# Designs tried in a protein design run: designed miniproteins, single chains, continued (4). Part 3

Each design is a single chain, and the fold is of that chain. pLDDT is the mean over its residues in the fold that is shown.

## One batch from the design tools (miniprotein)

Design m12076
Fold by ESMFold2-Fast:
Structure m12076 (fold): chain A 67 residues (1-67)
Amino acid sequence: SEKARKIVDEYTKGKKTISRDEAIDILMKEFGLSREKATKIINDYTDGKKTISREELIEILEGVLSE
C-alpha cells in the first residue's frame, strides 16, 4: 500500500536494507507494538535474518496494516 511505502521511505531514507533492530523500532513507533510483539513479527517473516530489505519491510507493514 501507499501508506506502508511512505512509512518505509521516511525511516530508511534511501537505504537498500535496514537492520532487524531498526525494523523492530519502526513497528513499535508506528503501530504501538511492544518490543516482544514486534520482534516476533519480524522473526516470523524473516526466519531470523539479521537484515531486512526495503521491499520485505513494506510487505511486513502491509500485513500489519491489514490487521
Scores: mean pLDDT 78

Design m12077
Fold by ESMFold2-Fast:
Structure m12077 (fold): chain A 82 residues (1-82)
Amino acid sequence: SMEELRKKAEEFRKKADEALKQGNYTEAGKWYREAGDLYEKSGDLEGAVEAYQRAASAFLKSGDVKGAIEAGERALQLRERL
């Protein structure tokens, strides 16, 4: 269901927040990206935008410039649809 997808997205976002707090930027980027995908599938486009923006920031801090660009571009494309 859409509700279950959104709850799972919130769980992954919390895991990403925890990884970020611990300085594990690689894990944080991965969890934020997966949360963004789930928010998007659940129709929570605002949640998806925020998650992808946080993924981009985490990937940049981890040195994954390509991951940061891809996540940031996805957030921008979703904002244009809002």
Scores: mean pLDDT 89

Design m12078
Fold by ESMFold2-Fast:
Structure m12078 (fold): chain A 111 residues (1-111)
Amino acid sequence: MDEKLRELQEEVARLREELEAELAKAAEAAPPGVQEGLEKLREEAARTADYAIENVDDNEALKKAAEDFAKIRAALLSLADLLEGEAQEHLLRAAEVAEETRELLEKAYEE
């Protein structure tokens, strides 16, 4: 049990780092008008991941984090639809990381 919780914390931390990296690349390629939105999504993703890591033994907390990552994914896909080229590609990759994080958390609280 304890080893599985540690592995979950490490995997969520890894996915958070990957998501933040993709958002940083999207921000570098994005027009100025979306920079604030990208920064807010980065902050929301970091807070949600940290909340899951801090409450890894709480199934209700993991469920809430999974639901929040589903919302983050939806927001990333909506922004990607407004952009093109490299910025769109990095937002789509960020959305994939958000989905992977959601699935990981969902499996954790269902077991």
Scores: mean pLDDT 86

Design m12079
Fold by ESMFold2-Fast:
Structure m12079 (fold): chain A 68 residues (1-68)
Amino acid sequence: DEDLEIAFEAAKKAGLSEMAAGMLAVELLTFGKPSEEERKKLAEVLGVSEEQVRRAVEAALKALEEAK
């Protein structure tokens, strides 16, 4: 899936590990942009800060939009 690879690479460039970037990319493409509460849960699951999740989500969404 091209979108999955684009989101994954953008999340890695935003500073997430490969595992965290992969989990974030799957979550984003399956459920869409997380709410504030969903972002808090993702940060807990991934073992990163909410700010790191926010930056990775924004980077992934921007990369997906630019690939259109």
Scores: mean pLDDT 81

Design m12080
Fold by ESMFold2-Fast:
Structure m12080 (fold): chain A 58 residues (1-58)
Amino acid sequence: MLVVAVEDYKPTKPDELGFKKGDILEVLKVVDDEYLLVKNLKTGESGLVPRYYLKELE
């Protein structure tokens, strides 16, 4: 599943992924109700991100 970042995110914890508004991310795993494990398709980096910063593309 692909999602798009609706805002810039700066990581606050070592396991989190930073991204920029408009970045396309691939959801690898739903971790819990608030966090997804994603891969940034632009950089190839993976990490945890808060769901409310993301919008589903399909």
Scores: mean pLDDT 81

Design m12081
Fold by ESMFold2-Fast:
Structure m12081 (fold): chain A 85 residues (1-85)
Amino acid sequence: SSELEELKEKFASLTPEQRMKILKAMVDIEAEIKEKYPDNREKRYELLGFFNLAIQEHILTGKLEVKEDDSPEQKRIIKKINEIG
């Protein structure tokens, strides 16, 4: 899809340092979500889905906005992604 191609192009345009920080954050945040919600599949799927969309937005724009209706866990994910730089 054109959205996937745009993401791929944008990611390739980043520095090796920035790409490594993103990859590390993906591994760390996904592991944390799975560890925190091992027996709650619905919550795990919600947060992993939210994280995948949020990291894609970060790659495309370099910034993320906390939305008023975001859950506390979703707000925490945004904060962690913004800490990537």
Scores: mean pLDDT 81

Design m12082
Fold by ESMFold2-Fast:
Structure m12082 (fold): chain A 60 residues (1-60)
Amino acid sequence: GEVTTDDLLARLDEIAAALGLTPEQTAALRRLLRAPSPRGFSDEELALYRAALEWALSTL
């Protein structure tokens, strides 16, 4: 099935625990998932989003 940003937001604490994210990385991912556009995010922030998507696609 298609994984949405709302699905990732609902599971953010689970994703953060599974990926070993710091509180700062978790906050960055939360901001990205709530953003109307991914424009203006760094490659490092986009890498967090990709890791979360890969986790969700393998786990959900």
Scores: mean pLDDT 77

Design m12083
Fold by ESMFold2-Fast:
Structure m12083 (fold): chain A 86 residues (1-86)
Amino acid sequence: MEAERRRLRERAEELLREAEELIEQAREAVRAGDTERARALLERAAELLGEAARLAQEAGDTELLERVGELGVRLDEVAAELQAAE
């Protein structure tokens, strides 16, 4: 059980790191006027956050779920910037 929960947590942390990088890349794409790329990056980040949330729930890790929520807020901020740029 402990080893399984540890693997789920490790995978969720990897996905959160990737999502954070994609959100930052999306913000840079918005600033560059590349709205198509920004949208694709945000869609991918949202997919990774959803998977990380699933793994965090399965692991029973409320701290990881909180981190998913924090990144979700950042994703929404970049999505609002993208919408304002269109």
Scores: mean pLDDT 86

Design m12084
Fold by ESMFold2-Fast:
Structure m12084 (fold): chain A 84 residues (1-84)
Amino acid sequence: GAEGARAAAEAARRGAEEGDAELTLERLGEASRAAEAAGDVAGSAAAGAGLTALAAARAAGASDREAAEMAARAAEAAAKAGGL
C-alpha cells in the first residue's frame, strides 16, 4: 500500500543523494522484493518505476548520479499516482 510505495520512493531518494546507481539498484531491488512478498501492488509499482527509469537512463548513457536521480523521480511519481 502507501507504506511500500513510500519505502520505494525513500530507497531511490537515498541512492540519488549518494549519487550511486549501483546502490540505487540494490535498494530498489530490495524494496521491490519486499513489496512482492507483502502483496503490495503500489509498492511494487513504485519500485518497478524506479528500476525501469534507472535502466533506461543507464542505457541512454546517463552518469551514475543522473541515473539515480531519474530513478528517484520515477519512484516518487509512481508513489504519488498511487495516492501518496
Scores: mean pLDDT 82

Design m12085
Fold by ESMFold2-Fast:
Structure m12085 (fold): chain A 76 residues (1-76)
Amino acid sequence: SSAEEKKELLELAVRILVQDYREGKISKEEMLEALARLLREVLGVPEEEVRRLMDSLKDASLEEMEAALLAYARSL
């Protein structure tokens, strides 16, 4: 898929997973795991890059996490 398709897919996934977490449907750990799997397995992001991104988000607020992930998507 094109870089634009990957960006849109990540932005959509972030919005859905953040909303599911806000509604109590999933834990923060489940949300981060789902995002890491999407980045690694679907978007083909290198494992070291995914690890660095996820490590930066462990202590982040939901707003900081959403902003960081959307900024990352825009860099794709």
Scores: mean pLDDT 82

Design m12086
Fold by ESMFold2-Fast:
Structure m12086 (fold): chain A 59 residues (1-59)
Amino acid sequence: MSIEEALAAPYPLHVAAILENGEFSGLSGRVDSAEELRAFIADTEAKYGPIKELYVVPL
């Protein structure tokens, strides 16, 4: 799922980041809002580099 699609999705979500190299980042978790998802993205990109897409499971 794209970052734009995930930000527009109904919460809560379980999310994990797929990096531009095609690997999962070491971070995954529950987000209850678009603000929490943006924080997750910022933290992940700061630690692991650019996110290609998100793996998303509706809760």
Scores: mean pLDDT 81

Design m12087
Fold by ESMFold2-Fast:
Structure m12087 (fold): chain A 118 residues (1-118)
Amino acid sequence: EITLTESGGGTVKVGGSLTLTSQISGDTKLVGEVAWWRQAPGEEKQFVASIDLLTGEVSFAPEVAGRASISYDKATKTSTLVLNDLRKEDTATYYSAVLDLASGKVYWGSGVQVTVVD
């Protein structure tokens, strides 16, 4: 069973930067994708960024394109999302996710709250 432990949330200023990390534990041999999603109050979960671990392809949602980066360190099993030029609209609970190719299941972290203030 795969578990994800997230860190790096809290209150941040408009125009600042945010770094979120997810420590992945369990059997990661068949993890095919690592991703970050977010959910703003009253909204459904929205895609933020992903890495396809089979191809190395990275993808970003239009709302964060040009100001986001995503990385995965296989040795430490750590996924990192960096968001720059923060806006009030970036206020959300952020979730890390991994796709397990063996089961076809997506495993989710419990979420980390981010609040962007003036």
Scores: mean pLDDT 87

Design m12088
Fold by ESMFold2-Fast:
Structure m12088 (fold): chain A 83 residues (1-83)
Amino acid sequence: VERGLELAQEGRYEESKEVYLEAIKKDPDNAEAWNNLGTVLAAMGRYEEAVEYYKKAIELDPNFLEAKENLRIVLESMGREEE
């Protein structure tokens, strides 16, 4: 997880995506990995995919405030609000 975030901060988004996909493959219930994958996709401008993965994180952990905030920010960036 930390390694994936570091790669994303360096602009190495494809490598960061692979790290989180591997984490999800090993533990599909890891809400944080789904949220982090969404964040990487949002950084790449893939907002629709980011929305999908943030929603998966929230489905796994309905109290995941960071994922809910990230979802709202991405929807706002797309010119839509969650209304």
Scores: mean pLDDT 78

Design m12089
Fold by ESMFold2-Fast:
Structure m12089 (fold): chain A 84 residues (1-84)
Amino acid sequence: KKKEELEKKISLYETKANAYELSVQAARDAIENTRKLAEEAFKKDPEKAKEYQKVADDLSAGARRNEEKAQQYKEEIEKLKKEL
């Protein structure tokens, strides 16, 4: 049935969205801790602060890509739910 196929697709996309959201949550603590290290280093050694900032920026870029993927799946889920 069309409705059953739609429900299966929604379930799959919800699983994928949740996986990306969990990845983002795991990255948040690492990003926050790295940014704190950059802030502490800034007072003593601006070059080391720059290195920590780069690491935090790289982690943040990865987290943003995963957030975008989660959002894309959520948007597809909403479209599919309107078909129910």
Scores: mean pLDDT 84

Design m12090
Fold by ESMFold2-Fast:
Structure m12090 (fold): chain A 74 residues (1-74)
Amino acid sequence: SAAERAAVVAEVLAFINDYHDRRRAGVRLSPAELEAEIARAEKLLARARELNVDQRVLDMLEATIAELRAELAA
């Protein structure tokens, strides 16, 4: 539904904004916290794909997941 799609888009954008705010502030997450954030983002990505969310939004979330994985690997 349109309401479900709008809600998921809002969650995706909030997740991405929170990530960029933390990164800008120099906040470091533990490996366990990074793994939890990646798992949460992947679940959100799967739900967004099911609801046919705009590809641009999906691409932004995928880029954020890639950055989280890079932080975990550091």
Scores: mean pLDDT 88

Design m12091
Fold by ESMFold2-Fast:
Structure m12091 (fold): chain A 70 residues (1-70)
Amino acid sequence: SERREARERVARYIAQTAGDEVGAALEAGDVAGAKKALLEAIEKAKEEAKTEAEKRAAEEIKAGVEAEFA
């Protein structure tokens, strides 16, 4: 489905953009740094979104990250 495909594309973009930085921060115990890097990558994904489904996927991922690190 388009929604699933959009979510996969957004998730891949975030992983490619910040995966290494987030991983390194978490290994160092820097949860705040990991959250910051992840949120910055999500904002970039939202800016690069070409469809409403991709924008919605980025917003849903952002909400999940905010909930996880609250």
Scores: mean pLDDT 82

Design m12092
Fold by ESMFold2-Fast:
Structure m12092 (fold): chain A 113 residues (1-113)
Amino acid sequence: MEEAKKLLEEGQELLDKGEYEEAIKKFEEALKLLPEDSEEAAKALLLIGAAYFKLGEYEKAIEYYEKAIKIAPDSEIAVGALLLIAEAYEKLGKYEEAEEYYKKAMELREKLS
C-alpha cells in the first residue's frame, strides 16, 4: 500500500502546481490500488473532484464528491465534499441547490461534534 500513498502524494503535488489533468491520472492510479470502501479511496475521489472543479468541470466535480460521500457519509471528508458540491452548484448558477448543500454540510458538522 505504500505505492498508493506515493501516488496520492504525487497527485497532491501536481494539484498544488495547477497540473490538474496529471493530478487526476495519479489519483485514478491510486484508486486502483486502494480498497473501494476505504477512507483513502474517499480522499482520492474528493481530490479528483477538486481537480475537475479547478478545470471548470463542475458537474464532473459533483459526481466525484458524491462518490466520496457514499464511501464516508459520516465523516469530515463528507462535510468537505458537501461544501464543495455547494460551491460547484454556485458556479453552475444553481443557487437553491447550493443553499441546500451548505445546510447539509452544517448539519453533518454539528452531528460529528
Scores: mean pLDDT 88

Design m12093
Fold by ESMFold2-Fast:
Structure m12093 (fold): chain A 64 residues (1-64)
Amino acid sequence: MTETELIRLLASNKSVDEIAKELGVSKETVEKAIKKYDELLRQGKSITEALKEVAKILGIELKE
């Protein structure tokens, strides 16, 4: 999955359940990833750095 694809998915109006089904992960995993993304952005981390941590939580390899 590319970084652009991941950010589009997270910015979509899809529910946590729909995102979990699309990525093949649990709802709990998606909720933890979204929470971490928000926390990192709130701490002043870049979108790229925040997405790398989100991908790690989701078990996804981001391709550059």
Scores: mean pLDDT 78

Design m12094
Fold by ESMFold2-Fast:
Structure m12094 (fold): chain A 62 residues (1-62)
Amino acid sequence: SKVIATATEDYVAKNPDELSIKKGDILEITSIVNPEFVKATNLSTGKSGLVPAKYIEVSSIS
């Protein structure tokens, strides 16, 4: 099953383990690390990393 989310605002990665996102980017959530951070792949860029959960909104689960 895929969990798809949309970036609700821009975020710039602060370290190499983090993922930069732009508002409107489509993300696939691959793992929930903790309530504050998820691991995701940015489908718009093909890059993966940690994203603060507060900057994304889950849009589809399949």
Scores: mean pLDDT 81

Design m12095
Fold by ESMFold2-Fast:
Structure m12095 (fold): chain A 82 residues (1-82)
Amino acid sequence: VEELVRREARRLAEKFGLPEENVRAALEAGLAAARAAGRIGPEVAEAVRAALEAAGVEVTKELLDALVAAVARILERERLAA
């Protein structure tokens, strides 16, 4: 799980020119929200946005959509590994 988060964070950090640590924190916030809700809904996007804003990152639709999609991919891999 942590390795998958770090891998996605590195890839997205390179794509968007952001610090890997900030992207990782946003992914972790999104994953926590998804696990608490038992779904990928508005709460995931809200958690990701809040984490990015706290880090001083400009939140674009493309960045937000990419991070929400990464959260979905991580959760799907966890489900398939069980």
Scores: mean pLDDT 81

Design m12096
Fold by ESMFold2-Fast:
Structure m12096 (fold): chain A 75 residues (1-75)
Amino acid sequence: SLLQQAGEAARAGRWDEAIDLLYQAAKENPDLKSIPLLAGLAFADQGRYDVARRAFEKALELGVPSAAEKLRELG
């Protein structure tokens, strides 16, 4: 599954690939549209702000309103 592939990419440190896979999964299933937002929050908590920003941008593209607020918080 796309979620499994995203998990494998993340474990390998391939953050951009992981984010793209999560975005594709969310596009195919609206119930998963919060997943890029949750990934962005986890990256921000770890201090990975550039990766968090990209994840929040994908969440915003999916129509998650709270992603806009998180992007403003990052700068």
Scores: mean pLDDT 84

Design m12097
Fold by ESMFold2-Fast:
Structure m12097 (fold): chain A 75 residues (1-75)
Amino acid sequence: SAAELKKKAEGVIAAARWLLSLPGLPEEAREHFEEAIRLAQKAIELIEAGEPLEEAQKALFEGMRKLGEGVFALP
């Protein structure tokens, strides 16, 4: 549902923001976490604009992938 996708996107933003607060973060990890936030915010914007949920889901999945890539870039 739209509400579930929005909640998941908010979760991605919260997780990425917390990870960005960590000291000594590699630039590669920082870039991935910032991109995760951008994509999750795009998912919320698509939902609020009444766009097809498939577009919001695609943005959210890419955001989740970027969050994971950021974690793998950590030392």
Scores: mean pLDDT 88

Design m12098
Fold by ESMFold2-Fast:
Structure m12098 (fold): chain A 70 residues (1-70)
Amino acid sequence: VPEELKKKIEELKKRIEKIIKESEEISEEQKELMEKALEEAEKALEVVGTLPVLELLKKAEELLEEAEKL
């Protein structure tokens, strides 16, 4: 089991959740992208150690980065 990879996904998930919780005003577009990023991170956690979880993690990171640019 790639423990370091699991930690990265969990940290990413926590960051997304914290941003959603602490931001009183987020645009609908930012919220949608962050929710999609969280969904991809959750999928990555489910398949960690079996499938190319790195691809799911990268998608989650890309969605979060796109949301932060809005």
Scores: mean pLDDT 70

Design m12099
Fold by ESMFold2-Fast:
Structure m12099 (fold): chain A 73 residues (1-73)
Amino acid sequence: RAEELLREGEELFKQGRYEEAARLYEEALRAAGGDLALRARALRNLGRVYEAMGKLEEARRYRGAAEELEARA
């Protein structure tokens, strides 16, 4: 479920389909529920895809959220 969405998003990211990859990563974040490791991974991938799109403020917010979750996991 969440892991599958992350995998599909990674393939779209590799193809340069950043907006579609971001949508799948957002779905993965919702699907991860209470799994902090999956949530952090989805947030890191969102940071990376927003950085690739040049949306640096959004990228920083997602990376910060991932780091906060990783510190607690």
Scores: mean pLDDT 83

Design m12100
Fold by ESMFold2-Fast:
Structure m12100 (fold): chain A 61 residues (1-61)
Amino acid sequence: MEEAAKAAAEAAAKGGGAGAAGSYHRSVFTQNGGDAEEAEKGARLGAGERAGRAARQMSSL
């Protein structure tokens, strides 16, 4: 489980972005009709920054 813990720590930074991008991808795909690929790229970057900011605030608290 130690290896999984390390993978989870790195996946949290990248998986969080990928997870949020996946959710956003589906939402934009159903609305725009397939332009979710570009939205996924933008959401991935934005989600990563948002997650990092929230994690930093939690660390301060």
Scores: mean pLDDT 52

Design m12101
Fold by ESMFold2-Fast:
Structure m12101 (fold): chain A 55 residues (1-55)
Amino acid sequence: GLSLEELREKRAEVERELARAEEVLARETDPVVQLVGRAEIARLRAELARLEEAL
């Protein structure tokens, strides 16, 4: 399994990816691309929640 330090690093990585995805979605006007962006954000939030539970 991942060490505590590796879990913290992975959490920070996912937090950065989530922030970037949210920034991109905020500037998107196409409804289909927005739908894909929302799905990606939901996936990243779920990943973040799993990592936070493991910490």
Scores: mean pLDDT 83

Design m12102
Fold by ESMFold2-Fast:
Structure m12102 (fold): chain A 59 residues (1-59)
Amino acid sequence: EEEINRLLQEVAASIAAGDAATARRKIDELVETMKKAGYDDDFVASLRAVLERAVAAAA
């Protein structure tokens, strides 16, 4: 889904820019979009955990 891929790219760009606050907001948008698209809640929670770890590692 193009919207989910766009949000993933925005998260990655925010991390690369050193903007943890923006990255976290984009992760929230991604999670909400994926849940509305019918993705499994456990999968979405796992993805969120991975992305939040990436933000913490980059900060």
Scores: mean pLDDT 81

Design m12103
Fold by ESMFold2-Fast:
Structure m12103 (fold): chain A 74 residues (1-74)
Amino acid sequence: SVSRAIGLLLRAMGLILDAERALEQGKPEEAIRLAQEAIRDAIEAQRIDPSLASIAQKLVDRAKELIERAKAKL
């Protein structure tokens, strides 16, 4: 349902913010885990409601950038 897809996008956005905070606090491994979960939620939201593809892809790209930056700190 649209409401379920929107809920997943909101959760993905929250996970990205948590990943950014973890990275700022010197916890790159935690940032990677949170960002990976955000990617899964965004992809699932897009699968449920393809009209959200643009927003979901933006979240996936942001999460992937966070993973790259976190890996550079390991």
Scores: mean pLDDT 90

Design m12104
Fold by ESMFold2-Fast:
Structure m12104 (fold): chain A 70 residues (1-70)
Amino acid sequence: DSARLQAQAVLAADDPEKLFELLKEMALKAGASEEEAEKLAKEAVEKYQPELLANLAEARALAEAALAEL
């Protein structure tokens, strides 16, 4: 379930290594190769982590709500 992995990635936004691994797993489950998944996860961490950290309280609340519905 990609929505669950995405919610877990948001909850791990303050840990770039954990966020990277969760985003990589999402890409792999979507059918990407290991190399593509690693590249996509790295780009996503670099692009989204500062924004996620800036809005962490709201992002975490949304992720917790999404996980509760899954």
Scores: mean pLDDT 67

Design m12105
Fold by ESMFold2-Fast:
Order: structure tokens, then sequence, then C-alpha cells
Structure m12105 (fold): chain A 59 residues (1-59)
């Protein structure tokens, strides 16, 4: 398993590549795509998508 981070705020899916998250959701970081976003997988839903780094904290 890669790096684990946790959502600290709700994250809506605003585009087709975005991953929706609820507060407390654990996600596995798969790839750094830019300075603001990761490609990650939700452990709750199994879905993969882009997440904002600002809405996540290290576990």
Amino acid sequence: MGRLVRAVAPVPSTGPEDLALRPGDLVEVLEEVDDERWLARSLRTGRTGLVPKSALEDV
C-alpha cells in the first residue's frame, strides 16, 4: 500500500476525474500529479481520482 492520508473536509466530485470524499475517508496516494493534487484511491469506495492536497492530512 502507498502513502495513506485522511480527508479533513468534504470533497465534492466537480469533474469526471475528481474523487469525492467524506471527512475521515482514508485514501491511498498513487501519484503526485501537480503541486495541488494527488491521484489517489478511496479505501471506502475503491474509486480512483484526483484529490486536493489541502483537504487531506497524514495518518
Scores: mean pLDDT 80

Design m12106
Fold by ESMFold2-Fast:
Structure m12106 (fold): chain A 100 residues (1-100)
Amino acid sequence: MLSLEAQAVLEQAKILLETMKELQEKYPDNEFVKKAIELSEELIKHIEETGEIDKELWKKTSEAFNKTYLALKDDEEAVKIINETTKKIMEVYLKMLEQL
């Protein structure tokens, strides 16, 4: 059974992956989006296979998300998608806190 923290990080990583795949449909040649997808998939796989959070993968995944935001920050459509994702990620975190 996954810890509450591992469950929360897994759900956040899945939300991030879905968002990055949506951004990839609009920006298929964006290398930051591609890297964020790759890292999110690796993070999800690691948690599902081991039940543990790889802190290094989690950090790299977060950095890739931030780099994607910075690369696309002048695109209003991309910023809207990223902002909605940030809200969903925060909702997962708050739900975890309610169970502690």
Scores: mean pLDDT 83

Design m12107
Fold by ESMFold2-Fast:
Parts: structure tokens; sequence; C-alpha cells
Structure m12107 (fold): chain A 68 residues (1-68)
């Protein structure tokens, strides 16, 4: 839901150094993606955006919870 989207966006801003607009867009995509796509996006955030692996795992859990 909206709370999970906000939490994902905050991690992307603070750890991925994204703008607030880009982080919200990415969070929205993750909330509307299947689990395999969410995990693939999280791996790209670690590799390309410098997000710590522990924070990327939090993003995966938040995205899956936000779809319920």
Amino acid sequence: GEEEKEKIAKILVEKGKMSEESAKAAADVMLNSDESSIRALAELLVKDAGVPEEEAEKIVKLALKGQE
C-alpha cells in the first residue's frame, strides 16, 4: 500500500541517492511487479545504484507486503 511505497522511496533516496520523484516512481513499479521482477530490480539497485544488500532485502519485503 501507500505506507510501503513511502518506505521504499525513503530507502531509495537515502541509500540509492535517487531524487524523490525517481524513488516514488521506482517504488510504484515494484509494488506492481511480480516477485521475480522485484528481486531482479533489487539486485540492480545493489549493483548499479549502490544500495546496501540489507536495504535491498527490506525493499523486496516491503514491495511484497504492499501488494497484499
Scores: mean pLDDT 82

Design m12108
Fold by ESMFold2-Fast:
Structure m12108 (fold): chain A 80 residues (1-80)
Amino acid sequence: SRFERIKLILASTEAAKKKLSADPDLAGEVTQQVNKILDSSKTIEEFLQALEDRIAQAEKTDPKKAAALKESLDVVKKLA
């Protein structure tokens, strides 16, 4: 399906992003969270909503993590 293709492209994008990150630990955590949300989502719309919810929670406790998650959201929007 279209969503399965997006999942493969996003996984490749997250791997590249992790390699280029200035903070490998934060990149690893963000990549793990994004992949977990992606695996639990059935559609791109469900994935986007779940990611936005996670960003809102992260903004309250860890602004740097929230910023990294927002960058992941932007990547998905470009692929959709």
Scores: mean pLDDT 70

Design m12109
Fold by ESMFold2-Fast:
Structure m12109 (fold): chain A 85 residues (1-85)
Amino acid sequence: SMEALREEYKNVMFDAEQVEEFIKRRANLLIAEADALLASKAPPSQLEAVRAELERLLKITKDESLRAQLQAKIDALDALLAELG
């Protein structure tokens, strides 16, 4: 479940604030990677890999603004994958 992934971060001795900051930093990195892959017309395998990582973060974040950003990038990746298919 999405809660289990969040609890795994706490099991490495992060406090709640550090867990949220870790999720946000990883999300920002993956969003930037997704934007670069979309711009470069990357192979489907690379698009699918970044999509999977974005979907994992979407399941664990409780930040509604971040959820919206992650979903928008997943939708953009899905649109390009459909065009390439």
Scores: mean pLDDT 80

Design m12110
Fold by ESMFold2-Fast:
Structure m12110 (fold): chain A 56 residues (1-56)
Amino acid sequence: SNFEEAARRLGVSVAQVRGIVTLAEQMGEAVAIAFAQRNAGLSPEQAREAIRIGRA
């Protein structure tokens, strides 16, 4: 799945990718990036990559 690919490339769990993508869809990219930084230790660029791959 696209979530598994994003998780593998960014070194995070599939559940974390699902959460980030869901937040991006429901509340927008800025909220998803903030969540990813706090909960997964991702940079803003890595968070955008997770959203891009997860939505592919």
Scores: mean pLDDT 85

Design m12111
Fold by ESMFold2-Fast:
Structure m12111 (fold): chain A 94 residues (1-94)
Amino acid sequence: LSEEERVEIDFALVLMQLTLLEKSSPNEEVRKAFQEARDALVEAYKKITDVEKKREFIELARKGVLEASRAVDKGDYEKALELLQKLIEEIKKM
């Protein structure tokens, strides 16, 4: 696979994970936050043209999504919301 193809696949996997977390979350605020994070990621990704920056962006997104997912699994919805808001803020600064 080319680096371009690899980052496109990796990004699609992050979006898929966010969609699964949205659909599986019992809390409405958490579901909305995952949707907002997904929308923010898509909008920011469109602005990145450099493959290396896309890779760094995907890694940041993957880490943030994993941390939020762990909070949801523990039933800590307040922490999940804080982590998702932090992720959105970090994305907007890139």
Scores: mean pLDDT 84

Design m12112
Fold by ESMFold2-Fast:
Structure m12112 (fold): chain A 60 residues (1-60)
Amino acid sequence: SMAEVERALRRARGALEAARFLRASEETIQAAKDGVRAAEAGDAEKARELVRRAGELMGT
C-alpha cells in the first residue's frame, strides 16, 4: 500500500541520516541509500530488509 511505502521511505531516510551522523562505514551508508531507493521505487519490503541490514552493520 502507499501508506506502507511512505512509512518505509520515512524509516529508510531516518536510517541514512543516522548512518551519516554516526559516520558509519561506507557499506552501512550504501545499505541505507539502497533502502531509500527501494522505497522510492515502491518496494516497501526490500526497503525494510535493507534498513535492517544497515542496522545490523551499525551493531544495532
Scores: mean pLDDT 85

